# Designed miniproteins, single chains, continued (2), part 108

Each design is a single chain, and the fold is of that chain. pLDDT is the mean over its residues in the fold that is shown.

## One batch from the design tools (miniprotein)

Design m7987
Fold by ESMFold2-Fast:
Structure m7987 (fold): chain A 79 residues (1-79)
Amino acid sequence: ELKKLAKLGDFYVSLIALYDPERAARLRQELSEAYTKNDIEKIKKLVEEAKKMADEVLQRSNLTPEEREEIERLIKELE
């Protein structure tokens, strides 16, 4: 459902914003445009791109293994 994609997208954008606020702002703008156009395929693509960006941010962040596991668990709960 669109609501699940929106929540998942918002989560990834929020995560990216903690480490790269400029990339997060740009992605948030693109998602907002896709939502207003009701472009489900574009939303899906942007959420997948957001996931990849979040993964990159997490890899570059000074996170403990425990903090990384917690974030991965939260992502699974949102999916």
Scores: mean pLDDT 75

Design m7988
Fold by ESMFold2-Fast:
Order: structure tokens, then C-alpha cells, then sequence
Structure m7988 (fold): chain A 96 residues (1-96)
């Protein structure tokens, strides 16, 4: 199935967001106490599970030729990544 130019742009945005997210998780972990690290690991695991579920739906919609629904699933992942980045940035500010 051929990806649209819009889907390619969204995938690039997602990949950039995931890279930023990984860097922020490492920074917060480095400044966290053991209990906080467990909370971060659990939170990271939950987000990873949600992203995996949405990516599966994205692939299923692409296989069906439902390009608009596939785009909506990508946009949901991007929003989840942005929300987590914001939370991690707030946590880093609190650790100053």
C-alpha cells in the first residue's frame, strides 16, 4: 500500500517526537530517585503499549485503503507523544 505525502510527513513528525521523548526520559531518569524511576518505567511501558496498539490500527487501515482513518491513528500517536514530552519537560523544570 502506497503512503500519502501527508502520511509520510506525519511519520517524520512522529519519528522526531519519539527521538525527543527518548532523550527526555533519559534526562528525567538520571535525576530521579529509585521510586520515581519505577514510576517512569511503568509510565513509559504504558505509553509504548498504547502506541503499539494505534500503530497496529494504522497498518490495518492502510491495508484496507482507508487513508483518512490511517492518518487519524497517526495523529493520535503524535498527540500522545506531545503530551508525554510536555509532562517530562514539566518534571525536568520541577527537578531544577
Amino acid sequence: MKLTEEQKKLLKELNEGLDRLDKLYREVLARSEPEERRELDERRGELSRKIAELLKKFEEYLKKGEEEKAKEELEKIIELVKEEIEWLEERLRELE
Scores: mean pLDDT 82

Design m7989
Fold by ESMFold2-Fast:
Structure m7989 (fold): chain A 60 residues (1-60)
Amino acid sequence: DKKLEELLEKIKEKLKELGKKFNIPEEEVEKTYKEMKEKIKTVEEAEFYLKLLEDALKEV
């Protein structure tokens, strides 16, 4: 539980960074995070999505 919550907070931070970089409205970033929070049920899933977001930030 604690690991999953920590990873979800990191995902939220990375989504905010991507939103700022691509000029996405905060409302859309919050909606995306809410959808991801509903889909991500395990630590492994959270780690996978966090890595995808980190890679997206590095490539641009």
Scores: mean pLDDT 79

Design m7990
Fold by ESMFold2-Fast:
Structure m7990 (fold): chain A 78 residues (1-78)
Amino acid sequence: KLREEGLKRMTPENRAYIERLVRDRIEAIREVLKKNPKLTKEEYDDLLQTLDVIRRQAVSPELLKEIDELKAEIEKQR
């Protein structure tokens, strides 16, 4: 995919910046899940959509794994 190819050409500064943004978004979603254990299916679907967006921006295998694990957790709680 075009986004995945672009990540390989990213400067270290841009990579660190995007990684921080992705981590912040992951933590925000975890906080939503922690504070709201009784989310609706629609709210879970919105969180999954947000995770798909940030997954396209993820620059490290570790972040991709964390996103995939969080997506699996949300799918189980639906």
Scores: mean pLDDT 74

Design m7991
Fold by ESMFold2-Fast:
Structure m7991 (fold): chain A 59 residues (1-59)
Amino acid sequence: LSEEEVKIIEELVKESGLPEEEQIALYLRILDEWAKEKDKNADIRELAEKVIKEFKESL
């Protein structure tokens, strides 16, 4: 991950409105999913938004 990609993830996680404990868990989930991403054309913002939606639905 580039510094710019990390900043995008951090901002989206903060904007999620989740408690700090859940924000940490969400951040780690986004990093894990990005590491597993096999699509060379994947956008980090789109992936993060998808993970955030799925995470909120799992609460």
Scores: mean pLDDT 79

Design m7992
Fold by ESMFold2-Fast:
Structure m7992 (fold): chain A 98 residues (1-98)
Amino acid sequence: ALEAIREARRKAEEAIQLVRDSDAEPEKKEEAVRHLEEAIDELQRASQALKAGDLEAAREALERAREHLEKALEVAPEEAKPAIEEAIRLVEEALERV
């Protein structure tokens, strides 16, 4: 699960860069980046919870991370969508292992 969380965070960070480099409207970029940053924060919480052996807290954080990634996917420019979709897949993989 930790490795899937690490890769999900990396994909979310990649998505932030793709959003910033896109030609999308500033308001849409700001909204997408905000959701992606919220997802990264929840992925960090999930990683900390797993290291502490708190599987319930880890699951809760992963579910919140998925919710934020899904919100990011709705507003993100097309260029960022594959990275966000891969981050969601990795979070779902981590959830199956917790």
Scores: mean pLDDT 88

Design m7995
Fold by ESMFold2-Fast:
Formats: sequence, structure tokens, C-alpha cells
Structure m7995 (fold): chain A 55 residues (1-55)
Amino acid sequence: SMAEEARREAERIIEEGRRLAEELRAEHPDDAAAQAAADLIEIGAEIDAELILKK
């Protein structure tokens, strides 16, 4: 169903966002700006997932 596909896509986006954020934090552990950017990546992924689920 389209609803199941939307849920799967939302889960994929959240997982990819978390992975990118984790990678950024690991590569720049002493950079506060990089840590903040990683937090924003996670927030952006959650927003994108919500928009897909509302469709």
C-alpha cells in the first residue's frame, strides 16, 4: 500500500540522517559547529519523514 511505502521511506530517511550525523560527529569531534550541523541534519531528516507520512 502507499501508506506502507511512505512509512518505509520515512524510516529510511531517518536512518540515513542519523548515519550522516554520526559520521560528521566522528570526523569532527572537537568542532562545535560540526556537532551543531549534525544535530540539524537529524532534525531535517525527522521533518522530511513527517512530510512524507502526511502525504
Scores: mean pLDDT 83

Design m7996
Fold by ESMFold2-Fast:
Structure m7996 (fold): chain A 59 residues (1-59)
Amino acid sequence: KKEELEKKIFELEIELSLTRMKLSIAKLQGDEEEAKELEKKIEELEKKIKELKEELEKA
């Protein structure tokens, strides 16, 4: 149980890091539309990571 949750958290943290890098690039390019989409994706990933970390503490 815990190992599976840890793996999923790790995968989402990697995805979050990649998305943050993409956001930085979009902002440098002045692509406001892409930046807004990436900001929303970051918020979703952060929420999922928090939920899984809470489950991990209960497991």
Scores: mean pLDDT 84

Design m7997
Fold by ESMFold2-Fast:
Structure m7997 (fold): chain A 72 residues (1-72)
Amino acid sequence: GKKSDILTVATKAVAEREGNEKAKKAADLILSKYSTLSEEQIKEYYDLAKRILEEEPDASPFEIAQKVLEEE
């Protein structure tokens, strides 16, 4: 039925939104441990988090934060 099609589209939209929020949460977790980061460094961590999430979409914010820190 039409509801099934709407649910599929909604599920994809939620997954995209959740991906972006996971990247932000991962960057925020790094910030919570380090209080003296520049705005440029914060952006770099967010960009790295997004790259890691592209490879591992099911990763938790904590797992993404760990991988970002390992690449620095």
Scores: mean pLDDT 68

Design m7998
Fold by ESMFold2-Fast:
Structure m7998 (fold): chain A 93 residues (1-93)
Amino acid sequence: SSKQLLKAQAEALKQRLAENPEDYASQLQLGKLYLELGNYEEAARYAEAASKSADPALKAEALRVLAEAYEKLGDKERAEEARKKAKELEAEL
């Protein structure tokens, strides 16, 4: 199933992060995969980690993923805050 493929990709990314914890691109990809899997708490954790990137494009995408994860978790205030930060960064891209 597609979920098995997403889980396999998540395991590969977790292995990469074990060797390079500040791989923001891998953190973002893992956040997106957990969002697709419906693991919203894990999605939020990895998206928040990725949002610490100095790359504005990666940071904006991470904040978008974080906002969607918070929305799914019912945390509307944190979702709106993350969306606002993403929009501010996107306006400068």
Scores: mean pLDDT 88

Design m7999
Fold by ESMFold2-Fast:
Structure m7999 (fold): chain A 55 residues (1-55)
Amino acid sequence: SKEERRAEVLRRAREEAQRIMDEYDSGKLTEEEFARKLRELSARVQAELDRIDAE
């Protein structure tokens, strides 16, 4: 269903965001790289949700 696909997108987004946060906390990412990765994730997630919502 549409609701199940939205939930899956959000679940994966939370996992990716957590990984990005963990990489930043461990010193693997600069503040600028961290901000960029989160921005890119947010844009991708929004595009996926918009696509699902348009069905």
Scores: mean pLDDT 87

Design m8000
Fold by ESMFold2-Fast:
Structure m8000 (fold): chain A 117 residues (1-117)
Amino acid sequence: SITITQSGGGTVKEGGSATLTSSVSGVDLSKYTVLWLQKRPGQLPELVASISADGKTVVVDERYQGRFTISRDIANQTATLNMSNLKLEDTGVYYTALEGPDGTMFFGEGITLTVVA
């Protein structure tokens, strides 16, 4: 079975930095598109960033461009979201999703990030 273990998060001051990491087991990460999603209370999850299975297509939503970067380490089976210049609206639960070549999606359990003034 596939397992996605997420770490990082917690409480950070506005203007600060944070790193969210996902460790993947049970599958070859190089075969999966990695997505990071943010969920706010009462809202559907929204795309933050993604990186394609071949690593060649990177998308970062305009709200996060210049502040957030996505990366992956295939040898260590990890995906990372690096966050800088945090804003109050960056508060939420961040999910890693893996999309397989057949379109099957697997989700991590989510990591909470709270940004305070």
Scores: mean pLDDT 89

